# Designs tried in a protein design run: designed miniproteins, single chains. Part 45

Each design is a single chain, and the fold is of that chain. pLDDT is the mean over its residues in the fold that is shown.

## One batch from the design tools (miniprotein)

Design m1542
Fold by ESMFold2-Fast:
Parts: sequence; structure tokens; C-alpha cells
Structure m1542 (fold): chain A 85 residues (1-85)
Amino acid sequence: MHGIVKGIRSTIVTNLSTVVSPEATELVRRIEDTIGLLLAGKMSREEAVRELRRLLDQLRSLNLKNPIFQSVLESVEDYIKILES
């Protein structure tokens, strides 16, 4: 779990200002907040999965073709799968 959370954050911090749209930036920040609340025990796994799926759908609707954006989408999808297993 720690490696995936760090991976998402590192991708955000390193590439945010040059390759990710402002809308994608805001959605990724909300994904991080959701994961943070889950890890702090302030949100149930079921609530986190529902919120992450909603945010992921919103990210997909932006139709960005940037490889860094695709990496973020894949990381979030993998995290949701881990939470569901």
C-alpha cells in the first residue's frame, strides 16, 4: 500500500505543472485526499472504493492522451482492485 500511495504522490509532485491539466490536478488531489482519509481510518474501505470509482470516471471523461495521465489512471485502478480484494 505505501508504495502505491507514494507513486501517485510522486507522479503528481514531479509532473503536475507541465503535463497534467488543472482539472486532472484537482481530481488527483481529491483521490489523494480519499486515500489519506482511508489510511487515517476516517473513511471506510467501501466508501473509499465508491469515491475513488467516481473520481476515476471523472478523470477518464477528460480523454487526455498524456502517458503520465495514463500512469495515474492505472495506479488508481490497481489501488481500487487491492481495496476490493
Scores: mean pLDDT 70

Design m1543
Fold by ESMFold2-Fast:
Order: sequence, then C-alpha cells, then structure tokens
Structure m1543 (fold): chain A 60 residues (1-60)
Amino acid sequence: MSLEELEKVAEELRKRFPRVLAGVDREKRKIVFWAPTEEDREAAERFLKEKGAPFEALEE
C-alpha cells in the first residue's frame, strides 16, 4: 500500500470514527491511531484490517 493510499485510509478512519485520532507514520509506512475507548480501538482495528492497511495503536 502506497503512502497516498495510507493517507486516504487514515482520512476514512477519522471520518468514520470521529473520536479516533489517526495519521500516517511515513518512516514505518503504516497508520498510527489513538482511540479513547477499547470499543473504538477494536472497531478501528477491524476497519483497518478490512482495508488491508498496516497499523499501530498508540498507547498513552
């Protein structure tokens, strides 16, 4: 998946889950995101897996 494709997936994620913060880690070539609840995190991860996008959930 290209960096432009990752940025489009991150934008879709933010639109679908407005409480989720997401962006693209250009060095690691993956989507990084933070979710306020466990339910939001699981939903976001499911969405990203369905899109075939590499991702990392950020922890505080």
Scores: mean pLDDT 83

Design m1544
Fold by ESMFold2-Fast:
Structure m1544 (fold): chain A 79 residues (1-79)
Amino acid sequence: SEGLKLLERALELARKVGLEDVVRLVEEGIEKYKTEGIKEARGLVATAASRAYAEAKTPEQRELADLLREAARLLEKEE
């Protein structure tokens, strides 16, 4: 899944830029994708994107938010 691959890249970036709430939401989204499927995961990923936009203070943190929004969009298309 292209959405899942992008989500895994977003998790790595979230850890590097230090948005701990976003890291948790992305980890939960990946777990939900693997256990419950795309529909359940998509809600958590969309929440992670919104949280990243709200908390972003650096350009790199805003890039993370954009990446999460794109991951949510790809997961919606894969549903």
Scores: mean pLDDT 83

Design m1545
Fold by ESMFold2-Fast:
Parts: structure tokens; sequence; C-alpha cells
Structure m1545 (fold): chain A 94 residues (1-94)
């Protein structure tokens, strides 16, 4: 779990995921970008940066909705939408 990592390990993970996220966006890979944004949200939630966590969850929702509308891996896109909305609600309750 990200909650079991040190702050330094979480920051290193965030940096790696941000690089992966920007690459997925440049390549137009909506599913990979949505997955990576959701992971970034979880990492920032574990860091206690709830504002940044919510921003990444909203980005994951946006990207997954776009993938679903375009028929890009629609079952994976729908699963990502449900997942991102669920973790966003959990963070909003903190």
Amino acid sequence: SYDSLSRDQLLEEAKRLEEEYERAKREGNLIEAAKTAMKLGIVYDSLGDFKKALEYYDEAIRLAEEAYKRGVDPFTAESLLLGARTVKVTTLRK
C-alpha cells in the first residue's frame, strides 16, 4: 500500500508516475493516462495532499470518460470511471 511507504518513497513514485502520465498524454493513450492519473491521485492522498489528489482523480475521470465516448477499450474505461469516482468520494470525506 502507498500508505506504508515513506514520504521520500511516495515523492519518488509521484515523479515516476508524472513522467509516465505526460508520456501517455503525448502518445494519446487515454487508458494509460487515466490509470496513471488515478495512481497519482492515490499517491498524493497518501502524502496528505488532498487538493492534488482530487485534481488527479478529476483528470482520471475526464480521460476515462473521453475513452468511453470514443469507444477506446470501453469496459476498461468504465471500470476506471467507477474506480476514480470511488476514491474521489473517499478523499472528499477526509
Scores: mean pLDDT 89

Design m1546
Fold by ESMFold2-Fast:
Parts: structure tokens; sequence; C-alpha cells
Structure m1546 (fold): chain A 103 residues (1-103)
């Protein structure tokens, strides 16, 4: 747990420097999910939404799985908004499939 918290601080600094780096967003989501930090996940998801940042498909999968695991309607709502903003039809279909598989 301590190693994950130290990694989270490092990732937060990297996000501040490079907010467009999808890999950093993905890793931050994974670390927060592994820590079972639902408040941190919500805060990060709201931050991405406010900045107009779109998660990768891997980031969306992590977010969807966390929303289902913790039964968090707000987190699921943010995931659905992210999916609706995907411009690529194939990626949007894949993301919708992730919701069906998680439910």
Amino acid sequence: MEELRERLEELRERLAENPDDAEVWDETLRVLAELEDIEGLLALAREAQARGILFSLEGLRTLIEAAVKFNDAELMGIALEQIGAIKDEEERIEAMKMIREAA
C-alpha cells in the first residue's frame, strides 16, 4: 500500500506536467482502483471531465470495473459521458461492450 501511495504522488506530478498523457491517466486510475480509493477515483474522473480529457479504452475499463465493484452511480455516469465523447465509432462500440460485460 505504501508503494502505491508513493507511486500515486509521482503520477499526480506527471499529470500536472503532461495532462494530455493518456498513459499517465491510465496508470493513475489503476493505482487508485488497486488502493480501493473511491474518493480519489471520483476526484480524478471529475478532473479529467473538467479538463476535457478523454481516457483510453484501458482507462475506461478500469473506471467501469471500479464503478461496478463499488456500486458508484456517479463514477459510472462519468464513464458513460466519456464513452459518448469518443469520436471513433469502433472505439465507442468497444467501450459500450465493456459496460455490458461488467454488468
Scores: mean pLDDT 80

Design m1547
Fold by ESMFold2-Fast:
Structure m1547 (fold): chain A 61 residues (1-61)
Amino acid sequence: GALTPEQAASLTGAVLRAMGDALEKSLKGEKGESVSVGSTGVRATAKSDGKGNIEVEVELP
């Protein structure tokens, strides 16, 4: 079925928060991982390679 508006907002917010933090680290030349959890239990993990690239993984509850 389709995601509810609340589930979609939770997922989007988690991804944007994790991506923003990881991108800032990557642009500073820092390697690291940023994790954000939405209200519905969705988990977004964004990893910085320290070279201006990030990888994003989403885990659903």
Scores: mean pLDDT 80

Design m1548
Fold by ESMFold2-Fast:
Structure m1548 (fold): chain A 68 residues (1-68)
Amino acid sequence: SEREAQRQRVAQAVIDAVKAFSKESGIEIKVTTDPETGAPLIDTSKLTDEQVDELSLRVQQASTAALA
């Protein structure tokens, strides 16, 4: 369905944004999948507060763009 395709696009966009940020920052960022929702779960334990904020903004922007 279109809704499932949108969810898949959002999930992939989030994963791509995290991978790009990981490559740029040089920090290994672990991404897992929420078994209940299928949504990506991002391990932010290695990130500073500023990096968490930047990553969160990139993820939000990527998700919004994937839905457009």
Scores: mean pLDDT 80

Design m1549
Fold by ESMFold2-Fast:
Structure m1549 (fold): chain A 98 residues (1-98)
Amino acid sequence: SLEEKLKELGVDKIYRVENATDESIKEVQKEIEKLVKEYLEKEPDKQYLIAFVGERMDEEGRRVTLVSSVRAGKEGAPLTESEKALIALEREAAEAVE
């Protein structure tokens, strides 16, 4: 599954939202901000990668998937291999929307 693949890429946390709305996305963003604060308080020198997977069914029953990543921690560090793989998955998901 996508979640298993993200875990294999070393993502620290995955947020999944079925029937994603603008409101539910805002709520997840607030949860991510809180989690980032907790992570940085525990291990401030560590870099964190958080993935968001939003799924929605349109009026025609077609599944639309939104994948994004949030990077937190040490500023100015280069993109990790996990972040590059997530960007590739985001592009693949966008292209798969027929």
Scores: mean pLDDT 66

Design m1550
Fold by ESMFold2-Fast:
Structure m1550 (fold): chain A 129 residues (1-129)
Amino acid sequence: LEELNARLYIELGRAYLGQGKYDKAIEYFEKAIELAPDSKYTPLAYIVLGEAYYKKGDFEKAQEWYDKAIELAKDDPGLLSRAYRAKGELYYKQGNYEEAIKWYEKAIELNPDNTRAKQLLEEAKKKLE
């Protein structure tokens, strides 16, 4: 039940994130983590919390949450792939295209269906041309 409620809070937070309501998104992701800190959804909550901080321009907080997500998602290649893609986007935003490429390639190796990572890899490679 706590896991189901944590998932619902993550879904609500993602809806607010999509609307550009980053502070509300953060509140709901934090509620998900507080309600079920040992949940199978906690690595996803960390990834989307990092994405919310990234959207706010708080790159230091974004990196902290992505690193926590990577540590926690080590046995989940799908979530780990998403976290690696997000970390690549952080390097891309900073103009470090070579490092961004490495993280996108790691994301694709873990999950070949990560279409977003493939798209971002091509864009990062074009920046080095």
Scores: mean pLDDT 87

Design m1551
Fold by ESMFold2-Fast:
Structure m1551 (fold): chain A 72 residues (1-72)
Amino acid sequence: SAQSRRVVELIARVQRLTQRARDLGRSEEADALLRKYAPKIQEAAENGDYEGLIKVLEELVADLEALIARAE
């Protein structure tokens, strides 16, 4: 489905941004963001709440992008 494709795209983006943050020496801050969002991601996934999962992943992407912008 379109929602499943969007989730896969966002997870791939989270992985790339996390790697970028680590490459810039921000591993601890990136890991803290992953820990902050992990319970919300797990809850949405367990409930089959694709809309909620997409929103949480988009928030994580935005926070990772902000971290990278500050690190550059």
Scores: mean pLDDT 89

Design m1552
Fold by ESMFold2-Fast:
Structure m1552 (fold): chain A 92 residues (1-92)
Amino acid sequence: MTPSPEELLEEAKERIREIGEELKVEEEFVRHAIEAAERITEAAVKAGLSMEELRRILEGFVEMVEKTAREDPERLKELVDAFVEMVLKELA
């Protein structure tokens, strides 16, 4: 079954919440990452990306969030913003 953009976004949001709970990330940073996932999804849909392409981008985003939260949580906002900027530039 081909997932909808909404289903892929909800999967990413749930994963980000799980990471935040497990790694005790500040609520502000978790919210910022969720908002970034929403922006990525909106941009990908507007650009006409396939669900497979959107899934890969969101999976890469979640992997970056998890790695940053484990290794350098103070940089989470910076790296989230950089990832969004990179994606938006590629989809422009």
Scores: mean pLDDT 85

Design m1553
Fold by ESMFold2-Fast:
Structure m1553 (fold): chain A 105 residues (1-105)
Amino acid sequence: SMLEELDELFELAKNDPKSKETIEKAKEYLSKVAGVPEEELNNLPTEYVVAAALVGIGQEYAFLGLYEKAKEALLLAAETLEKVDPEAAEQLRRMAEKAPSATTL
């Protein structure tokens, strides 16, 4: 199930965004969904790989109407980038704030 794959990676990143398992699952997700070659992903800092996967998951959660999970994914992506790219982290926090809620239809 696509939702089970999203939930698995989200929970892994929530528990430890720096773990080998989280990084490998983030690379698999980006390769599968975005078509990014694994060689290109291996050349990116791991924080950007995990954050990009979480942004993608957030977008898919929003598409499924799971707006609270979408916001959580964007906020976790921001936290992942906080020390390496504070400006990108701030932009992701602003995106999370502006994301539609399930009550705003």
Scores: mean pLDDT 80

Design m1554
Fold by ESMFold2-Fast:
Structure m1554 (fold): chain A 61 residues (1-61)
Amino acid sequence: DAEAVKKAIEAIRKLAEQYPELKEEAERAINESRKLAEEGRLKDAYKTAEDAGIRLAIKAG
């Protein structure tokens, strides 16, 4: 679902805004997820963004 991928990427972006130390890792995850989505691999794109979002949220909190 393209909308779910967009929301997952937005969540990562918001974390990077609040925690600048996570920005580099967040940008790598966003870029990989976007690349997968552009290739039509929406399930892989979502999983990549979701896994990164969980990992970054743990580091932030």
Scores: mean pLDDT 81

Design m1555
Fold by ESMFold2-Fast:
Structure m1555 (fold): chain A 102 residues (1-102)
Amino acid sequence: SDEELWRKVGELLQQAGLESKKAIDKSKTPLERSLNVLEIQVDLIEQLVAIDAPLDFIRHELEVAERGVAALEAVATTPEQKARVAALRARLDAARARAAAA
């Protein structure tokens, strides 16, 4: 049901929010914080796509994550940072393609 679907979406959002808080608390730098939070956001998007969450909602989350990836691509300097951002870019592009196919 739509009610059950929105309840699952709400649960995923709440879990992502809690994990983001933990990631922020354990992160040593602003860049590490942004990377850890973006990884949680991309995990959330992948889960939303997997449960066939409302497409407009998925598209909104994709737009937010796209801005995050673009910002990190501009500031990543080390090979490790660049590799993490590239992995997030690939996952985001794959999630966008899956959302478009659904």
Scores: mean pLDDT 87

Design m1556
Fold by ESMFold2-Fast:
Structure m1556 (fold): chain A 97 residues (1-97)
Amino acid sequence: GPPSKEELLKQAEELLDKLFEIRVEKARKAGTLTEEQLAHAEAVRQQLIEQLRKSDKKMLYLVLLGLKAQLAAHEGKEEEAKKLKEEAEKLLKEIEE
């Protein structure tokens, strides 16, 4: 069957974890990584997960496309990021109809 809300939440959490790791590595390379910044970023990530738990499946899938686009952009995959953004825009229009 289609993925459950819990399965979509798990995918969102995994993508948020990957994005968190990228931000941590960038801060580490810049020499700006502090325990306070790490704790703040973790708190923001947890707040986002809690907000996603309150979303329906369609909105959660839309958020997943956005997170995938952000990850692709961080990886320098601009063409992939663009396609994911276009897919998210198409889905948003379908939800608004």
Scores: mean pLDDT 79

Design m1557
Fold by ESMFold2-Fast:
Structure m1557 (fold): chain A 55 residues (1-55)
Amino acid sequence: SMKERAKKTIEEVKAGTLPLQEASKVYRETVRAGDLESAKELQDAMVERIRKELA
């Protein structure tokens, strides 16, 4: 399911094992599927990763 895919993507983003470009694709698919809660969690994980890279 898209919800399961989003959860796996969030974990891979947090682990640094997934390119942000691929995470962005999953984010768009999750939004289109209407899972706004998972989309927000994925967005927050991506933002946190970028923030750490800029620190």
Scores: mean pLDDT 83

Design m1558
Fold by ESMFold2-Fast:
Structure m1558 (fold): chain A 93 residues (1-93)
Amino acid sequence: REEQLAAIRAAIEAGDWDALFAPATPLLMKGDREAIRLLVEAIVREDPENAPIYLKSIITFLKNLGFYKGAEVLLEEARELGLDVSAMEEILK
């Protein structure tokens, strides 16, 4: 877990989105709040205009694979950052 978190932080600092998803994915599936917060904050920082679209896609992906805990935690972290989560809430209904 700590190695995955370190890899996520390094990828974010480098702006390497391809390197980000490999260590993030298993933690996202488990609903790891720290990893999900890092990912949401990075997406909002990089592209605030399209952040809701990217996050909606990730929530849809997690729900379709049955990773409901990850989807729920991601929704909560997006809401805490002040994003409009109405479309994301509809996916989890």
Scores: mean pLDDT 74

Design m1559
Fold by ESMFold2-Fast:
Structure m1559 (fold): chain A 82 residues (1-82)
Amino acid sequence: DNNEILNEELKKLKVPLEVYEKALDLFNLYLSDTPLEEATEEGLLAYLDSQNASEEEKKVALALFYVAKGDIEKAVKILSTL
């Protein structure tokens, strides 16, 4: 389960629950207007910047994006920069 792998990495990094929940909400809002197949790293980051997301929220949302794309290794690499 890709979600379980992400949760384990978030626990190791002690990401605050509020950061995770905000990142998840912003990622889901982006996907409500942009199909996952059309979603890009650049488009997600531009959306997050427009919503005044924090650096930590952007990294968590970007990790969620790569998990959704099936790139678990890249998601973990991004979280390791927190």
Scores: mean pLDDT 80

Design m1560
Fold by ESMFold2-Fast:
Structure m1560 (fold): chain A 88 residues (1-88)
Amino acid sequence: SSEERTEELLERGARLEEEGQRLREEGLETGSVELFEEAARKYEEAARLYREAAEVAEDPARAAGAYVRAVGAEVEARLARELAEEAR
């Protein structure tokens, strides 16, 4: 069902977002450009999954929630890329 697909996409996105956060935290501790770049990629993948969830969700409130999460992940990806540039 579209609701089961929405839940799967949100759960997959959340796992990628958690990975991105862990990589960003390690990057801050070590000053690693590569860790910030990897964190950005994880957040970008999470944002893509959240946007897909927003598109397939039948419930408007659930779609709105997924969209907000997508925007948040896009912001985190941009910030991680800025940290990578600073660490160069």
Scores: mean pLDDT 90

Design m1561
Fold by ESMFold2-Fast:
Structure m1561 (fold): chain A 55 residues (1-55)
Amino acid sequence: KGKEIFEKYQSSVYKPEDFKKIPKEKIEDFVNSVLPDSLTEEEKKALVDYLLTLK
């Protein structure tokens, strides 16, 4: 789930509070730019979906 992926990278890459300040249209861009290429497309989509629920 996106929440689990987020928690894995929370302190080393990003924080929940940072995404509350970012417009939802920019969340996808930030996910793609800050996360390593090691994540699958499916995992990135799950993370984006989770982050959108925080908006």
Scores: mean pLDDT 67

Design m1562
Fold by ESMFold2-Fast:
Structure m1562 (fold): chain A 65 residues (1-65)
Amino acid sequence: MSGKEAAERGVKAARAGDAERAIEYAQKAADKGDSHGTLSAAVTAIRAGNREGYAGAAEALKKAE
């Protein structure tokens, strides 16, 4: 799975309210160096109002940096 694919799946999971899957995919995108995709997934998780998504998205963003 490419970093972009992981980020895209993360965004879709966050929109569906699945914070755990959104975090998992955001971290996978970060591991592959897709900072832009990781940021998109993180922002979407935060916007979904998930406390778990917010914390995980912040960690994924920090990892991508």
Scores: mean pLDDT 64

Design m1563
Fold by ESMFold2-Fast:
Structure m1563 (fold): chain A 75 residues (1-75)
Amino acid sequence: MRAALREGARAAAEAGFRAVQAGVVSAEEALAMIEAELAAVPEVVPAEQQAAAREAIEYARAAFEEGIAAGRPPA
């Protein structure tokens, strides 16, 4: 479960990074999309798994921010 949630969050971070690189959205807009996913956790994730989901999304946010700063895709 954690791995699947983390992979989904990472895919969202990659999509945001690609959109920023293509010039269709700003890094700020991509970060807003990641924040929206974090805000949705209480509504879409079972209570027992919410901590793992938040951890995965926070990881994706940090990886995205590092990728933007370094000029390369999130790892």
Scores: mean pLDDT 71

Design m1564
Fold by ESMFold2-Fast:
Structure m1564 (fold): chain A 118 residues (1-118)
Amino acid sequence: SEEIKKLLEEVLKLIDEAIDLANRFRETQSPAVARELRRTLAEISRKAVELAYLAEKEGNPKLVQLAMRISAKAAEAAGLVDEALANRDDPERVQELYDRIIQLLNEMKEEVEKALKE
């Protein structure tokens, strides 16, 4: 449906914004950038829940499962941002956490791009 396609495109745009913010936070370690990343991840989760609801209405269990995975990964990434802020005095730990955040975001991007091609 056009409505599902628009939601997937909006989620993809937010994931790209989150990747840019994650890279910027890795470089600056700015709490303001971390808060913006957290806000973007929350918006991804909200739109994923909306996508799950619409997919269920249209009888598409594959898209419901995708939306739930996107929401879960966004929540995990948000938790890792909080952990990075708590460990700012450990640069090696912060780098490890950001590598994991970027990996989660890239996995979400790949899944959404694949869904848009189907």
Scores: mean pLDDT 88

Design m1565
Fold by ESMFold2-Fast:
Structure m1565 (fold): chain A 56 residues (1-56)
Amino acid sequence: MLSKEELEEKMKKIVEEELARGASPWSAIQKAAEKLGISIDEAMEIYSKARLEELK
């Protein structure tokens, strides 16, 4: 099983790649969930937490 840290890093990479291709944040999250084998709900939770941390 991937550690939380590895999961977050891989998700950021996938989201960055999808956004660079012109995908919306929602589409990027869906693609990350598919590639990482996690639920969309889990992917959204990770993304929301990362966004909240960016505001600090």
Scores: mean pLDDT 74

Design m1566
Fold by ESMFold2-Fast:
Structure m1566 (fold): chain A 130 residues (1-130)
Amino acid sequence: SEDVELAEELLEKLEEAIKNNESIESLLEIVKEGLKKLEELIKKNGWTEESRMIYALVLQLENTLGFAKLAVENKESVETIVKGLDTAIELLENLRDLAREKGLDEVAELAERAIEIVEKLKEKIIKSSS
């Protein structure tokens, strides 16, 4: 679907940005741009069960990156930041499991990729604080 294709493009851009060691601010801008494009698709095509779950996934990534940016700027402890990111991973795992239960296998795969992105962000924050 167009929603899946847009989410795949968004996650690919995030994966590339992380590989290139781009800032958390840059990652957040990528997610915000993807969210805007997804909102335009939903406005054009209407809500489906698939689009609702993809929207929830992209929103969770925006919330996670926004949290990480603010926590780093506020000089929160690495332990506190890691605990927050682990909570975000649990929320994405719940969304993945729900997608699997609904037979939305492509959404479940997108959620797995989002989990890997958050895990890589966690590793980057730990390394930057050493």
Scores: mean pLDDT 89

Design m1567
Fold by ESMFold2-Fast:
Structure m1567 (fold): chain A 80 residues (1-80)
Amino acid sequence: SKLEKIAEIAHEFLEKTTDPKLKEAIRRIVDTIVKLYEEGKTDEEIVEAMRAEYDRIKPELTPEQQAKLDEFLKKIEEAL
């Protein structure tokens, strides 16, 4: 299932980092995806919401955190 793939990607990324802020950002994005998926939103709507959430937090992230989150978002988009 899509949620299973998303959970696998999230677990992989959470295992790769000890950065608490990055872990929190990943968890928040996953929560948003799960909520919208359960509400019956389309893959396109979920991707747009995920990108909007990233854009909101991006100014508070370091370049390293942005790069890691970009990689995470790309993997999620490929799973949707």
Scores: mean pLDDT 82

Design m1568
Fold by ESMFold2-Fast:
Structure m1568 (fold): chain A 70 residues (1-70)
Amino acid sequence: SQADLDAMTAASQRIAEEVKRLRAEGEAAGLPQDEIDRLVTERFNELTREFVKEHGAKFGATYTVTPPAP
């Protein structure tokens, strides 16, 4: 539906803005690029996982979550 498409577009844009902010903060703090990339990847994965949990069934999107089992 259009509402689902709009939700995906809004989520994508929000994630992009969060990533941009995080990169700017890391650069301002003088972090090395590798560390910034790591933080960005972690935040991106968290935000996309949150979106999938909330909307996954509606959009057919699935992510494999492998919990570290003891």
Scores: mean pLDDT 71

Design m1569
Fold by ESMFold2-Fast:
Structure m1569 (fold): chain A 73 residues (1-73)
Amino acid sequence: SGAERQKAFVEELKEMIENGASLEEIADFIRRKLEEAGRDISHVSREEFLEMAERLVKEIEELKKAEEEEKKK
């Protein structure tokens, strides 16, 4: 299902971030996963992929922070 694929994608991203992957490596990972999913990415620039990587890293960090706060309740 789409939800399972999205969860796997997020888990792989979390693992890359925890292993110290660069924004360039994360951007390449995002590009590759979108290509594998059959998305047309020919119009997306390298700079746009780097912006997406930065945004996703921040979202994952905020998610981890929220999970830690929930565990304290």
Scores: mean pLDDT 76

Design m1570
Fold by ESMFold2-Fast:
Structure m1570 (fold): chain A 55 residues (1-55)
Amino acid sequence: SQQIQQLQQQIQQIVQQMADVLADPSLSPEEKDARLQELGAQLDALLRQLRALQA
């Protein structure tokens, strides 16, 4: 479905943002942790939505 495809695209975007945060030498470990926690929460929410649609 289109909704599943959109969720998969959003998941890929979040994963890329997490990779960018980890690779950014200008960010402190504390700043990386804070951003990864926020992105991780968004990723978890999207994965839960994806599971619900595939049930």
Scores: mean pLDDT 88

Design m1571
Fold by ESMFold2-Fast:
Structure m1571 (fold): chain A 103 residues (1-103)
Amino acid sequence: DLTPDEISDLIMQKVRDLVLEARRKNLSKEEIAERFLKMLEEVLSTITDPEARELFSEMVEEFKEFLKKVLEESDDPEEILELMAGEIGYLNTLFEKKLKELS
């Protein structure tokens, strides 16, 4: 199993890769949303500890609520990309802190 720091680093690396891909390919707001959700699902699949999985699932649900609001309020793919990347970075910081408290 990955340590809290390894999970956090993995999330941030995947966010960086996604941001670069989205900009290079000029992805639509719907495609950006789909890629971020898929990335979070892939990270969740690597977490085997039940307590860590529950905590990460809460983070994913918070992100889904944020995503829904952003997609309703903005049509600019670059703005959506920045807002989604920022939200994941924020939630990742909270997740890492809480995960360390479980250890």
Scores: mean pLDDT 82

Design m1572
Fold by ESMFold2-Fast:
Structure m1572 (fold): chain A 96 residues (1-96)
Amino acid sequence: MQAISYVSGAISSLDAAIEAARRGDGDGAVDSLEQAIESLEKALKLAPESAQPYIKRAIEYARRAKEAVERGDFDGAVRSAEEAKKYAEEALRLIK
């Protein structure tokens, strides 16, 4: 139950990061990506073993998105954040 809330929160933060990156808002994108990573790390500690690989992949892509923003690669950041969201959504399906 708590893992569901953390993954859902991460998905919302990833959506905010994608919107910020599309606007060229690097600070907003980084803040939202850091919130998503924190929520996913909390979810990983509580999630069933079946969901853990998907949460780990979501964290990896969210970190890549943050690195892309820090390089000024907003297109790469959007792509990586969308992949992170995809894995977070799959994790959410497995937790239910």
Scores: mean pLDDT 89

Design m1573
Fold by ESMFold2-Fast:
Structure m1573 (fold): chain A 88 residues (1-88)
Amino acid sequence: SVTVSPKELTVKEGETATFTCTYTGSGDLTWSKEGDSHPPKSRISASFDESKKTLTLTIKDVKKEDEGTYTCSNSGTGASASATLKVV
């Protein structure tokens, strides 16, 4: 299974947004964003920790365009979970 926390996050423009994806079993985790706008690679990072079975998504200097649904998917199990980012 896959779980994302927090499931809903509201941040101000210029803040840092962080989502944590946890999984069980074998894991190849990826983050994706729904829609056409996504943070540039310079502002987004993903950190995978196999020992903790977590993938952490960090978005720095959040912009209004970064608002939307972020999905963590596990290719090994086919499981996914989504979280929503709101920017004010």
Scores: mean pLDDT 77

Design m1574
Fold by ESMFold2-Fast:
Structure m1574 (fold): chain A 58 residues (1-58)
Amino acid sequence: GPEVEELERLLAEAKTPGGRTVLGAGLHEARQAEAAGDRAAARKSLEGAKTGAVIEGS
Protein backbone atom coordinates (compact mmCIF):
# COMPACT_ATOMS: atom_id res chain seq x y z
CA GLY A 1 0.00 0.00 0.00
CA PRO A 2 1.01 3.69 -0.10
CA GLU A 3 2.71 3.68 3.32
CA VAL A 4 4.84 0.62 2.44
CA GLU A 5 5.72 2.13 -0.97
CA GLU A 6 6.82 5.44 0.63
CA LEU A 7 8.94 3.59 3.23
CA GLU A 8 10.61 1.54 0.45
CA ARG A 9 11.47 4.77 -1.41
CA LEU A 10 12.78 6.48 1.76
CA LEU A 11 14.88 3.43 2.68
CA ALA A 12 16.44 3.39 -0.84
CA GLU A 13 17.34 7.11 -0.44
CA ALA A 14 18.59 6.88 3.18
CA LYS A 15 22.14 8.22 3.60
CA THR A 16 22.99 7.12 7.16
CA PRO A 17 23.13 3.69 8.87
CA GLY A 18 20.81 4.99 11.61
CA GLY A 19 18.31 6.25 9.03
CA ARG A 20 18.37 2.88 7.22
CA THR A 21 17.81 1.02 10.52
CA VAL A 22 14.82 3.20 11.52
CA LEU A 23 13.25 3.12 8.03
CA GLY A 24 13.82 -0.65 7.74
CA ALA A 25 12.07 -1.22 11.08
CA GLY A 26 9.21 1.08 10.00
CA LEU A 27 8.86 -0.83 6.72
CA HIS A 28 8.56 -4.18 8.57
CA GLU A 29 5.95 -2.73 10.96
CA ALA A 30 3.99 -1.13 8.07
CA ARG A 31 3.95 -4.47 6.18
CA GLN A 32 2.61 -6.25 9.29
CA ALA A 33 -0.07 -3.58 9.76
CA GLU A 34 -1.06 -3.78 6.06
CA ALA A 35 -1.34 -7.60 6.27
CA ALA A 36 -3.65 -7.12 9.31
CA GLY A 37 -5.74 -4.52 7.42
CA ASP A 38 -4.75 -1.83 9.95
CA ARG A 39 -4.11 1.22 7.78
CA ALA A 40 -3.87 3.56 10.80
CA ALA A 41 -1.03 1.45 12.26
CA ALA A 42 0.73 1.45 8.85
CA ARG A 43 0.47 5.26 8.75
CA LYS A 44 1.78 5.55 12.32
CA SER A 45 4.76 3.35 11.38
CA LEU A 46 5.51 5.61 8.38
CA GLU A 47 5.26 8.81 10.47
CA GLY A 48 7.47 7.39 13.25
CA ALA A 49 10.07 6.12 10.76
CA LYS A 50 10.15 9.50 8.95
CA THR A 51 10.68 11.34 12.25
CA GLY A 52 13.40 8.88 13.33
CA ALA A 53 15.16 9.11 9.96
CA VAL A 54 15.26 12.95 10.22
CA ILE A 55 16.82 12.65 13.71
CA GLU A 56 19.41 10.20 12.24
CA GLY A 57 20.30 12.70 9.49
CA SER A 58 18.43 10.99 6.67
Scores: mean pLDDT 84

Design m1575
Fold by ESMFold2-Fast:
Structure m1575 (fold): chain A 98 residues (1-98)
Amino acid sequence: SLAELLERALARAREIFRDASTTPEEALERIEEVVEELKKAHPELSEQLEEMLEEVRELAEKTGDPRLAAVRFMSLLEELAREHNVPIHEVGAAPAPA
């Protein structure tokens, strides 16, 4: 279910990006929830996930831009999926050929 969790994480990040009313603090809280869920399901990824969260938090604090935080989080999730050979783009129904 790592692929399903990563797809859900990407969906949440996209929601944060599209939500013009979200604050940087609210965006970080939502991202923290996603990271905690991933760490709970895959404790072996805890160190990497915590590093990703810290990078996103630092960016949000420096820029004050929740959309940049969401975009960075999406990029890091995609990188995590590639590193672990997780087919996130194929999860959810349709085959996605290269």
Scores: mean pLDDT 76

